Designed miniproteins, single chains, continued (2). Designs and how they scored, part 63

Each design is a single chain, and the fold is of that chain. pLDDT is the mean over its residues in the fold that is shown.

## One batch from the design tools (miniprotein)

Design m6304
Fold by ESMFold2-Fast:
Structure m6304 (fold): chain A 66 residues (1-66)
Amino acid sequence: MKKDEVAEKVSKLVREGMESKDKEEAKKLFEEAKKLVEEARKKGIISDEEAEAALDAIDAALEEKE
């Protein structure tokens, strides 16, 4: 998986989570986005700094949704 593909999938999941009317569904989408970021970091597709920034952004989106 390429870095651009990871960014696209994470952005899509975060967007779907923010647009979801169900808090439980939104939580699942944000958790899936976090898993993608962590797997990409583990595989060396993104840097630790990029992974940390992405995880912080996902956590901020989840807090905003709550």
Scores: mean pLDDT 79

Design m6305
Fold by ESMFold2-Fast:
Structure m6305 (fold): chain A 93 residues (1-93)
Amino acid sequence: MEEEKRRNRESARLMSRAGGIVRQAGEIQKNLDSMSPEQLQQALQQLDAYIRELQEAAERLRELGDEELAERVEEQIDFVQALKEQIQKKLNK
């Protein structure tokens, strides 16, 4: 019971961090049309950092045996990567 509670707390912390990253990425997406090319370049660097953090979180969740949460974080990585592609397309206009 205590070991299970400890794993659940660590998984909850990882998911909270991942949720924060997705929220920040969503704010970038909301503001895409009003962003300057310089702001878009800065956003790309920030999204690259977010992808790395989410990849580390997914790997840690798998180590904890929480494959369902790891899969959810992988879906969040796909969202951030799709947003990165949208920004790259805007910079190439």
Scores: mean pLDDT 85

Design m6306
Fold by ESMFold2-Fast:
Structure m6306 (fold): chain A 60 residues (1-60)
Amino acid sequence: NVVEQMSKTSIETILIQLKRLNAPKDVIERAEEALKKPASDVTEEVEAILNEHLELLKKA
């Protein structure tokens, strides 16, 4: 499933950015745990994280 594969790639990219921004350990651990789960269960988590990050960027 292409969507599932893209979701995992997005989490990996976000992890790099979160580490550069010194994000809270809880946020980083959440993303790392999502990468360990089956791709099918990760999609919803990825979308939530991406949407939250995008909203923060729009407001900042």
Scores: mean pLDDT 63

Design m6308
Fold by ESMFold2-Fast:
Structure m6308 (fold): chain A 75 residues (1-75)
Amino acid sequence: MTPEEAVALAREEISKAETYLENGDYDKAIEEVKKAERYAMLAAVLGHVDEARELSKRINEVIEKLKEKGAEVPL
């Protein structure tokens, strides 16, 4: 996997998490957040630190919204 692929996959999983959150599917939103976090970490390790930092910011925004809805996020 290239760092560019890792960034693209993280963005896709964040978008899925946001969609599931909007629909009230919190368990699915949490699963997509976990996938996004894994891809963001991979992007950072592969050298795309600035993009990984922006991805982490977006992931944290989704986590905060999940917590506001009463979902417990074990991350």
Scores: mean pLDDT 82

Design m6309
Fold by ESMFold2-Fast:
Structure m6309 (fold): chain A 64 residues (1-64)
Amino acid sequence: MIDWAEVAIALLTMEAYLVLKAGLPVEEARRHLERFKERAISLGADPEEVEKLYEETLARLEAR
């Protein structure tokens, strides 16, 4: 059986990588990551793990 929570975390990680590499404006990147965060949680991902990855990705974007 597919663990959708694990798949959701993997997808969020991939999306974070693409957002960082694409050089999107911080505001666009934040909106994109927020939509993906909501989707990952709806797919059964652990909200704490998703929130941690989201915050770390935002910190990296803001440090640019």
Scores: mean pLDDT 73

Design m6310
Fold by ESMFold2-Fast:
Structure m6310 (fold): chain A 64 residues (1-64)
Amino acid sequence: MREEALEKLKNAKTIEEQYKIVEEMLKKGFSLDEVLELAMEAKAHPSILLRIIGEQIDRELAER
């Protein structure tokens, strides 16, 4: 559930843990927008936020 993903992300202490949680959420069918919102709410490291934004850009470019 969305709440469980948010709690996991808040409890992640390293960039590597945060990134793995993001990948897991995407595999479970969360949209990139939802993952970005949850990462911002969890105050994830800026590197994680930039990675999610990069994935959004790549997806948009692939559709153009």
Scores: mean pLDDT 77

Design m6311
Fold by ESMFold2-Fast:
Structure m6311 (fold): chain A 63 residues (1-63)
Amino acid sequence: AAEEARARALAIAEEARALGLPQEVVDALEAAAEGLAEAARRGWDVDATLAELERAVRELAAR
């Protein structure tokens, strides 16, 4: 759960970098990956947040 949340969040950061999004966005996503992994360790539902981050990255890239 926690490792999966972290891996997914880091994959989102990697996609943002590959799509040419600003360094600030990539850095924020990497920081969020650790926070989401901690939340998942505590039993919080992070799936909705991860899905929203994926959607936001793709929407920014589609501009």
Scores: mean pLDDT 80

Design m6312
Fold by ESMFold2-Fast:
Formats: sequence, C-alpha cells, structure tokens
Structure m6312 (fold): chain A 62 residues (1-62)
Amino acid sequence: SMEELLAETEVAMYEIRGAVYLSHGDRKGAAEAYREAAELARQHGDDETAARAQALADEVEA
C-alpha cells in the first residue's frame, strides 16, 4: 500500500542518516537515528527491519 511504501522510505532515510553520522564519527547521533528506524519499522509490523536497525544501534554504542 502507499502507507507501507512511505513507511519503508522513512525507515530508509533514518538508516541513511545513521550512516552519515557514523561517517562523521558521531556514534551517539548514529545510534539515535538507528533506534528511530527500529521504532518506526516495529510500528509498521516490519520486525526483521526493526531487529536489524536495533542491532546497528547496539553495535555503534558497543
């Protein structure tokens, strides 16, 4: 549906933001962006994407 497509696009934008923060050495900013991606994916029932984004957040804060 259009709503699912928009949600996927928004999640992808947060994942890109996380990668940009990491490229600048901002691990805290990256973790916050990845957690937002995980939360949004979970709200839309995409548990696999949510788990992946959460793992990325955990990795950058390790």
Scores: mean pLDDT 84

Design m6313
Fold by ESMFold2-Fast:
Formats: C-alpha cells, structure tokens, sequence
Structure m6313 (fold): chain A 67 residues (1-67)
C-alpha cells in the first residue's frame, strides 16, 4: 500500500502535476506513511528543473508536518 502511494506521488512529481502531488501527499499523511520514505522517493527528482520544483514544494510540506 505505502509503495503504491509512493509510486503515485513520484509519477505526479515527474509530470510536474503539483495539484495531484499535493492531494496524494495529504492522503499519504492520512494513511500514516513514513515521512522519510517520502523524502527518499523524491530525492532523484531534485536535479530535474521541472520535477525538482514540485519535489521541493512537496518536501517543504513534509518538513512542516514533521515539526
């Protein structure tokens, strides 16, 4: 289940679909997905200019929720 949600998030980030990525992230938090798994899944996208912008936005939300 968690792996399927991580794949959905990664696909949304790769597409540059920030609205879908944010919706999936909210669903992941509701399901108790480990924030470190989210961070780890998004690191490969940080070097891509388009996907990296979405990945940074999602990572900022993860950091806010970890506080």
Amino acid sequence: MDDDMLAQLANAVARGDIASARRILDQMFANGVDPQRIVDSLRPFLDNPTAGAVARDILAQVRQRMM
Scores: mean pLDDT 79

Design m6314
Fold by ESMFold2-Fast:
Structure m6314 (fold): chain A 66 residues (1-66)
Amino acid sequence: PFRYSEEKRKRLIELSVKGGASREAAEARLEAAEAGDASAARPAAKEAAEKLNEIGDEIEAELKAR
């Protein structure tokens, strides 16, 4: 169960936001990634991963719309 450093988390969040994701979605991604190492079977982690995937679809739709 690895936890990203604060700098790495900030970087990953910034990259996700730069790609169009919200900060909340970026945080969910980090939690899902960390949970993946732990087991990824946790309901909360799984829900976070699903939410992140849905956000990705919305970003792509937004990119097409512009």
Scores: mean pLDDT 61

Design m6315
Fold by ESMFold2-Fast:
Structure m6315 (fold): chain A 93 residues (1-93)
Amino acid sequence: DILERVRKAAEEAIKEVKEIEENSKNEEEFQKKISELFKKRLEDFESFLNSSPEEQIVRRAGDIALRDKLEGKSDEEALKRAVEYAEKALEQL
């Protein structure tokens, strides 16, 4: 159940990056839209701190997938790394 939520969060993050890439006409527009996405995610930080440990893991896994995709990793690699992070984090709960 939690790992399914992690997978969905990672897939959504990957999709968001792809949509920004597809809808950006140049590098400047891409950087602007990515900065807006990061700002929105940071604005939710207080909500994140007050969420359950499981919910924090799901959100962080999504952020990891987002970063990996922006660094040029494949969808499969970004998803795999997000899930591996979550599995290790859940073992520590």
Scores: mean pLDDT 81

Design m6316
Fold by ESMFold2-Fast:
Structure m6316 (fold): chain A 71 residues (1-71)
Amino acid sequence: SAADLIAAGWRAYKAGDYETAVALFEEALAAATTNEEKAAALYGLARAYRKLGKPEEAEKALEELRKVIGE
């Protein structure tokens, strides 16, 4: 489920495996069926991309997050 993938993404993030965290959050976003799940996955992506030194990708994730939570 999207929730399980989000949880796995945060476990990878806390372990310092930011590339694995990105992959898991991307899978979570693809599996998400609700705006809450999409927002959670996008927030995870933004934080993981920031840790990887990818500010453009982090900004794109935050822009999508703003669209999801703004409605």
Scores: mean pLDDT 88

Design m6317
Fold by ESMFold2-Fast:
Structure m6317 (fold): chain A 62 residues (1-62)
Amino acid sequence: SKATSLYVAGGIAYVAGDFDTAIELLEEALKLEPSPEVYRMLARAYEAKGDTEKAEEYRKKA
């Protein structure tokens, strides 16, 4: 699905250290199809950026 493709692309961006692109792609995936995996990756991406509040918010939704 498009949501799965966006999740995979977001994960690749995250591994590459491009956390801003990862967040954009993962937020698009979330809009199409919310899932625990997308929430967990968003939490990790925000945590990597130092946004602890956003990271905890997404972690609670996973």
Scores: mean pLDDT 86

Design m6318
Fold by ESMFold2-Fast:
Structure m6318 (fold): chain A 72 residues (1-72)
Amino acid sequence: MTSYELTVAALAAVPGVDEAQARTIAEALRERGELSPAETAELARELGLSPRTLSRWIREATERVRAEEAAA
């Protein structure tokens, strides 16, 4: 599996994240790597989220991806 596929699955596992939001966030992370605070705020606005909520979701998903990579 690619890091993108793992990121989508990890985001979709976060409570309150729908599949479309998970894919959009994962694509942004794939394209840019790490999001700046300004990029996070812009993406959050597009998704109808607060930047704080989006930052939390990305952190939780990143921790899950790291755990999966460590298990492989």
Scores: mean pLDDT 78

Design m6319
Fold by ESMFold2-Fast:
Structure m6319 (fold): chain A 60 residues (1-60)
Amino acid sequence: MLMAKALKDIPKLTDETLELKKGEIVEVLEFLDENWLKVKSLKTGEEGIVPKQYLELFEE
């Protein structure tokens, strides 16, 4: 399963974006484009989009 860790605190920028704290782990659901990922928070179960540049991707 493709996962990602927030490299920094990510504020809620729009209604579609997900707010994350540094170190939170999310599941990567979809690559929307070169700059944005659709993710699901493992902590809350919320889905949203986040900037790819603020995430470290890893397997499992």
Scores: mean pLDDT 81

Design m6320
Fold by ESMFold2-Fast:
Structure m6320 (fold): chain A 58 residues (1-58)
Amino acid sequence: MAAGEEAARRAEEAAREHSGEAAGLTARDQILKLYESGADAATTERAAERAERGARFG
């Protein structure tokens, strides 16, 4: 799978586990939007990590 899709899936699962399905979908959408805007893999991965942290602490 494309790196952006993988990052989005990971962010979704982490957010879903900590904050429920709505948070998971939001995290996934944010990572996919970043990937669609042409962000490189490293930037997309860091965004996924931030989304995971946001779900846990937001």
Scores: mean pLDDT 71

Design m6321
Fold by ESMFold2-Fast:
Order: sequence, then C-alpha cells, then structure tokens
Structure m6321 (fold): chain A 62 residues (1-62)
Amino acid sequence: SLTPLEKILRLIGEILRLIGEIFELELKLAQGKVPDPEAAKKKIKELEKKKKELMEELRKLK
C-alpha cells in the first residue's frame, strides 16, 4: 500500500499530466488543427472535470 506522501505525489503527477493534455488540446484548437472543434471542446471539459476531482482528492489528503 502507498504511504500518504506517495499518494500525494501520484495525485500531483496525474494532475500535471491532465494540465499538459488540456494545454495541448487548447493549443491545437487555437491553431485550427482539430478536425472536430466541438468534440475537442467537449474533451477539454471532461479533462477539466477530472482535474477538479483529483484536486479535491488532493485537498482531502491535506
């Protein structure tokens, strides 16, 4: 089982990965490089929701 510190570090790592994925999708949208902008916007909203959920889990550990 993970220690509290290991759980925190894993959550931070996952949050950072989601931030990177959101940033890349936003950049591709801004550049007009997505075939379906509405699907990309929906994907960004889902990733933002996951990020908020992980940040809430992190808050509960502190």
Scores: mean pLDDT 84

Design m6322
Fold by ESMFold2-Fast:
Structure m6322 (fold): chain A 70 residues (1-70)
Amino acid sequence: MALSKEELDAITEFSLLVAAGASYERAGDLEGAIEYYRKAAELGEKTGIPELLEQARLARERAEELEKEM
């Protein structure tokens, strides 16, 4: 399969957003964690890439769980 440059860039950006969310979560910054996990989920769903869609669902779930914690 050939991924476009835009798809590769989106995968990289998604990975960075998830990493940022996880970093904020470990630091106890729930607002920051929710923001970045939500951004990752929105990006993943928008791209339509199957591998990203699975991770996007996980990111959305994490954001929702943290939102209940607040």
Scores: mean pLDDT 81

Design m6323
Fold by ESMFold2-Fast:
Structure m6323 (fold): chain A 58 residues (1-58)
Amino acid sequence: SAAKAEENLRKGEEATELAKQAESLYKQGVELDKINKDEAEKLRAKANELFEKASALI
């Protein structure tokens, strides 16, 4: 149905946005791991949290 399709589209868009944010943070964490491992670990933790939120939507 149209309503179900719209709901799935919205959730997909929201999940995609969260995944993009998570990927950005993860890449920053990878680069930062070369100079500050503690800060890199924090960024990776945030990225994982956003990936989990994205996964929960779809």
Scores: mean pLDDT 83

Design m6324
Fold by ESMFold2-Fast:
Structure m6324 (fold): chain A 95 residues (1-95)
Amino acid sequence: SSVIDQILDNIRQMATLSDDAQNQAIGDIIAYLTSQGQAGIGIQLGIQIRRYFRATTQAQQDAQLSQIRGILQQLSISVQQQILDIMQDIIQQYG
């Protein structure tokens, strides 16, 4: 799987975790992207991930994951890998 596919799988898994875990993951991802000069992308990604976690139908979830994929495709592979690492740390801590 691509790094993006692994990130999307981890987002699906984080949807089953507590609100505290979800908020920590979004906050850490936005903080990281801001530190990389990608604050605008970070804000957009955070909004779409929050929308995914709040989605109540499969169609809404699939639409949000598609939007998240498009945003992630704008980032370098090294930045994508760090986002994956952040998410895996949160899943290990809270899962």
Scores: mean pLDDT 91

Design m6325
Fold by ESMFold2-Fast:
Structure m6325 (fold): chain A 71 residues (1-71)
Amino acid sequence: RPLLAASALRKGKELFEKGDYEEALKWYQFAADLGVPRIAAEAYRNMAEVYEKLGDTEKAEEWRKKADEIA
């Protein structure tokens, strides 16, 4: 599970760097759903970064709060 979660997180980061924000969010959510708390927290922080790029400050704050609660 940890190796798969880390790979999914990395895939999300690669998509984010390409500007494929919607696809990046899907991979971050998949990484978080694999149940590794440290990776889920990092995925949530990265989802917050995506929402900041999209101008959705409220959703960005929600995802940062979720990351802090499970980290």
Scores: mean pLDDT 82

Design m6326
Fold by ESMFold2-Fast:
Structure m6326 (fold): chain A 60 residues (1-60)
Amino acid sequence: SRAELLARGRELIERVGKLYNISEAAEQRLIALLERALDEGRFSLVDGMINALEDMIALA
């Protein structure tokens, strides 16, 4: 669901932010982009974002 994708993406962004010392402002911008992509039905973009975030965590 949209809510499940948002919750998952938010958790992944927060984890990436902590692992790579990304600023809170940059982290919030990524969350806002995810929320907008979901709102606009850009599911291919959402999938790409989640996959990239998972890959970033795996590399840490």
Scores: mean pLDDT 87

Design m6328
Fold by ESMFold2-Fast:
Structure m6328 (fold): chain A 82 residues (1-82)
Amino acid sequence: MPDPLEVEADLYFIGGVIAEKYGDYKTAAEWFEKAGELYEQSGDYENASIAYEAAHRAYEKAGDTENAEKMRQKAEELRSKA
């Protein structure tokens, strides 16, 4: 049975990819961050780290250095748990 948290995380991640391709880096970053949170809650640390790394890049492109740094730290922490 699919984990509802992972299904929701997948949808946020896909939305982030679409927003990024459209050039809406702020929305992309926020949706990648939400995907990371949902993957983390489901125990999927691998996909959580990927989502936070995507959020880090999107926040950098949006000029949000503060949130970009937070996402980078989250991705590194979760990569060590995956």
Scores: mean pLDDT 86

Design m6329
Fold by ESMFold2-Fast:
Structure m6329 (fold): chain A 66 residues (1-66)
Amino acid sequence: EEIEKRAKELGLSKVGIEFIKNLPKDVAEKVLEAIENGDDETLIKIIQETLGVSKEEAERFLKLAK
């Protein structure tokens, strides 16, 4: 619940909110911190590791998640 509220407050799309809700809590907190700081490199790395995708695919997903 808290993670979902924080993601909504940061202006994430439904895709981004669902992604974060399904992460382990420690990873979700790291994602929220990276979004707050505009740290797209950290976000891309986490998306790649979580979804098993290339950097290019992770960048496209990040665009949809915002």
Scores: mean pLDDT 81

Design m6330
Fold by ESMFold2-Fast:
Structure m6330 (fold): chain A 82 residues (1-82)
Amino acid sequence: MKEKAIEFAKKAIEAVKAGNRDEASKYLGQAVAYAHAYFTGQEPDPLTAKTAEALAKRLLDAGEEEKVINMAKSIIEQIEKS
């Protein structure tokens, strides 16, 4: 769980930097779902992933790239501290 959350969060950051907004949104969605699963002891939820993906896509469409990068960095930091 935690390794997958960190992996997807890092991929989201790289996709944002590459200008690949659709992949960045999908990777952030997966990172959120795996992080939630890790902290709650549950399985990664597809609905959680799709909800986070939709939010990330709206932020990227609004030019809020730094917010998406900071969300991914926050996931990495929170998991590494746990």
Scores: mean pLDDT 86

Design m6331
Fold by ESMFold2-Fast:
Structure m6331 (fold): chain A 61 residues (1-61)
Amino acid sequence: MSEEEKLEKFKKELEELKKKGASPEEIQNRTVRFIATNELSDEQRKEVGEFAKKLIEEIEK
């Protein structure tokens, strides 16, 4: 699986976690682990970080 495919799959997993009632902390921790375990480009790290931040903001509102 390419890093791009892994990123898209991970974004879907975060959306599923949000739907299941995951906390902001759980989304953040999962995002940090994903970045730490995958060799992502700076652009890809920024993209996943911004996506996670958006989901966290939606939960906190």
Scores: mean pLDDT 79

Design m6332
Fold by ESMFold2-Fast:
Structure m6332 (fold): chain A 65 residues (1-65)
Amino acid sequence: SPEVEEIARLLVESGFVTPEAARRVAEYLVKAGISLEDLRKLIEETKGKTREEFYQKLVEKISSK
């Protein structure tokens, strides 16, 4: 879907996810109810932070949905 492709691209551009993993992660996020806007906000909040902090916040957001 177009949303999966855009989320995958954003994940790669953020530097937090490898190109090979990006599509699978994007598919999982869409299935978990994470929108493109949700992901943009999360990346903005974790800008300049570690990959570990990004993933921690991502898991928290998935759990809160």
Scores: mean pLDDT 79

Design m6333
Fold by ESMFold2-Fast:
Structure m6333 (fold): chain A 73 residues (1-73)
Amino acid sequence: MKKIDRKMKVSELTREDGEALRREALELGYTHLVMHGLKSGEKAVYRVTEEGLTPLSRFKEDDDVEFEFLKEE
């Protein structure tokens, strides 16, 4: 598990931000990227693949988020 020391709004996330996080996760051998909603307490989970990020869950509303890389098992 690795927490990414970046905080931003979901609405402010660019495709380039997502691609940078995906590449870092792949290089470090992580399987998932998690966004933790700071106001809602919701989580958005993405599976990390060489083809891209696959959304497994999404936020219902805009939020300030923290990122975390996870390795499932």
Scores: mean pLDDT 71

Design m6334
Fold by ESMFold2-Fast:
Structure m6334 (fold): chain A 91 residues (1-91)
Amino acid sequence: GPAVTLEAPDEVYVGEKITVTATASAPVRELTVRLYDEDGNLVAEARGSGSTLTLEFTAKKPGTYTAVAEAVGPDGSRAASPAKQIKVKEK
């Protein structure tokens, strides 16, 4: 199946845009990016297809956020990225 990687900032301030980019090694049927807050609540989700997907989110509260990407290949095989932590700091 395809490999999935995530690119996201390590650190941002409250009110700044977080851009999370998922890249699949080959075009996929479904690509999903999810962003969770420090309490584990889903705060943002993007869905698409192909080889790249971008999620944009502006955090309104500080904390450690977690991003994960998942892919479903044309054959139904599934892959997930390692989780990426993003530290949102107070201004």
Scores: mean pLDDT 86

Design m6335
Fold by ESMFold2-Fast:
Structure m6335 (fold): chain A 81 residues (1-81)
Amino acid sequence: MKEVEELIKEAEELMKQGRYKEAAQKAIEAAMLALTLEKDKDVILRSIGLILDAIGLMLEGRYKEAAQKAIEAAKLALEHS
């Protein structure tokens, strides 16, 4: 839990610095870690959808949008775990 919170904070700080690619990478890591702690199937499915969207945006070079989606996924999984 603390590790997920730390990764989210790192991603948000990278976003403030305009380092969107690194922010997206940290946020995806946070979201994936948060999913390992989640037990609600509906929350898991929604979080997976957001992570897949973030990965797709990363592949398109849309790093800011990718970071935003991944942070959403991480927070959703963290809040409902």
Scores: mean pLDDT 81

Design m6336
Fold by ESMFold2-Fast:
Structure m6336 (fold): chain A 55 residues (1-55)
Amino acid sequence: MEKLRESMRTVVDRTLAERVAERGLSPDEVAALRAQGDQAVERNLKVIEEEEKKK
């Protein structure tokens, strides 16, 4: 699970860096999107954990 979380967070960070370069997002917008990205990662991990429990 931790390796999957780390991988997902790396993708979020990379996507945010690309968006900042392309769209000129403010630091506040980047911080808000990163916080939302972290929440999405945790939510996705919880869904995966529930799927594994069904097996």
Scores: mean pLDDT 76

Design m6337
Fold by ESMFold2-Fast:
Structure m6337 (fold): chain A 89 residues (1-89)
Amino acid sequence: SLEAVDRLISRLEELKKRVEAGQLTVDQVLAGLDSLRAEFEKVLPPELAEQFKLVVDHIKRRAAETGRVTVGELDALITFARHAKAELE
């Protein structure tokens, strides 16, 4: 449902705020992203769920290289999720 997608976008925005505040380790951020990916897979059409997974996998790959998840990477993921929601309307 659109309401389920909105709730997950709000969880992404909360994750971003906690990263900005320095409240989370990289491992905690990646665990949060894996949880959100699994929940988005339940509510998005398969094609959009696959695209969301690719963005998460890109962030995870960059984190393995840099030891960081950036606010900009989370913003890109939030932007994708908002675009995916618009396609469902």
Scores: mean pLDDT 86

Design m6338
Fold by ESMFold2-Fast:
Structure m6338 (fold): chain A 77 residues (1-77)
Amino acid sequence: TEEELARLREEIARAQAEAAEALAAGDAEAAKEAVRRVGELLTRAHALKALAAGDEAAAEEARRKGEELTAAALAAL
C-alpha cells in the first residue's frame, strides 16, 4: 500500500543516515549492517510497488535482484 511505501521511505532515510554515521565514525561492521538494512528495505519497497500494480512475478523478481545487489554491495565493502 502507499501507506507502507511511505513508512518504508522513512525507514530507508533513517537507515541511510545510520550508514553515513557509521562510515564517518570508521565503524566498518556497523556500516556493513546499515548497508544490508538499506538493501533489504529498498528490495521490499520495489516488491510492494510491483504488488500494488498487480504483478506478483515482478515482485518476486525484485526481491531476488535486491538480494543479489545487496550481496554485491557488501562484498565491495
Scores: mean pLDDT 77

Design m6339
Fold by ESMFold2-Fast:
Structure m6339 (fold): chain A 55 residues (1-55)
Amino acid sequence: SENGEKGAKIAKEKLSKIKDPTADDILKAQIEAAKEVKPDFKPKSGGEALGAINS
């Protein structure tokens, strides 16, 4: 979906500032991207954040 592509771009941009992103860094970037796509959304987990980005 459009939100999925936008969220992925935001997450990738945040990760580009980290030289060696860990799995935790990737999940955190995805949560932040989900918040930027849906500012009132407060995901409880990385999986929930991914669902919001891909909806």
Scores: mean pLDDT 67

Design m6340
Fold by ESMFold2-Fast:
Structure m6340 (fold): chain A 74 residues (1-74)
Amino acid sequence: MEEAAARGRAGDPADVEPLIAALGDPDPMTRHAAAGALGRIGHPAAVEPLRALLGDPDPRVRRAAAEALAHIAA
């Protein structure tokens, strides 16, 4: 699948799928990094996983999820 114009904004599923999976990782640093990356990509498929992350026990992860959701909604 080669889409030069769509890639780079909405994100390629190959780029976002492993990041969405990483939002469920037991390591909070991995969840934090994945949330930040998903926010920059802006893919709408990340919205529900990021909403779940707003209840994360790690405050850095919760903040990254909130910022990512704000960025995707923009």
Scores: mean pLDDT 73

Design m6341
Fold by ESMFold2-Fast:
Structure m6341 (fold): chain A 70 residues (1-70)
Amino acid sequence: KAEELHKKGEEALKKGDYKEAVEYFTKAAEEDPTYAEAWYNLALAYKKLGDDEGAREALGKALEAAKKRV
């Protein structure tokens, strides 16, 4: 389910629907907090919206998630 939500977020991101992308990537990351790619793409979506603080926080979570899988 997290993978399906992440895919919907990627489609929204490609369309330039950054607010929708944030919603889907947030749901994907909440379903699986170790899903580093979902956190990373959430950071990208926040950056596209001009939310630099949200982007920084999401990137931090992506790095934490990635470290859990090394």
Scores: mean pLDDT 80

Design m6342
Fold by ESMFold2-Fast:
Structure m6342 (fold): chain A 78 residues (1-78)
Amino acid sequence: SKKEELQKLVLELIAKELRIIGLELDIEKLKKELEKVKDIDPEKAKKIEKEIEKLEKEIEELKEEIEEIKKKIEELEK
């Protein structure tokens, strides 16, 4: 059913959007930790910066997946 496929894609879209929000909150927490350690422990600061970069990369990949899902939804709504 076209409706069932649409519902599945909408739920997948929502799940990915919620994952991005979670990652953005994780990045905010890491940035606050980075500010506390950057002048005290440069090696720990470097590790936190790399973790932030990894999460930012995951957000970009999720955004690309969301755009593909949106395109599929538009085709199904026709």
Scores: mean pLDDT 88

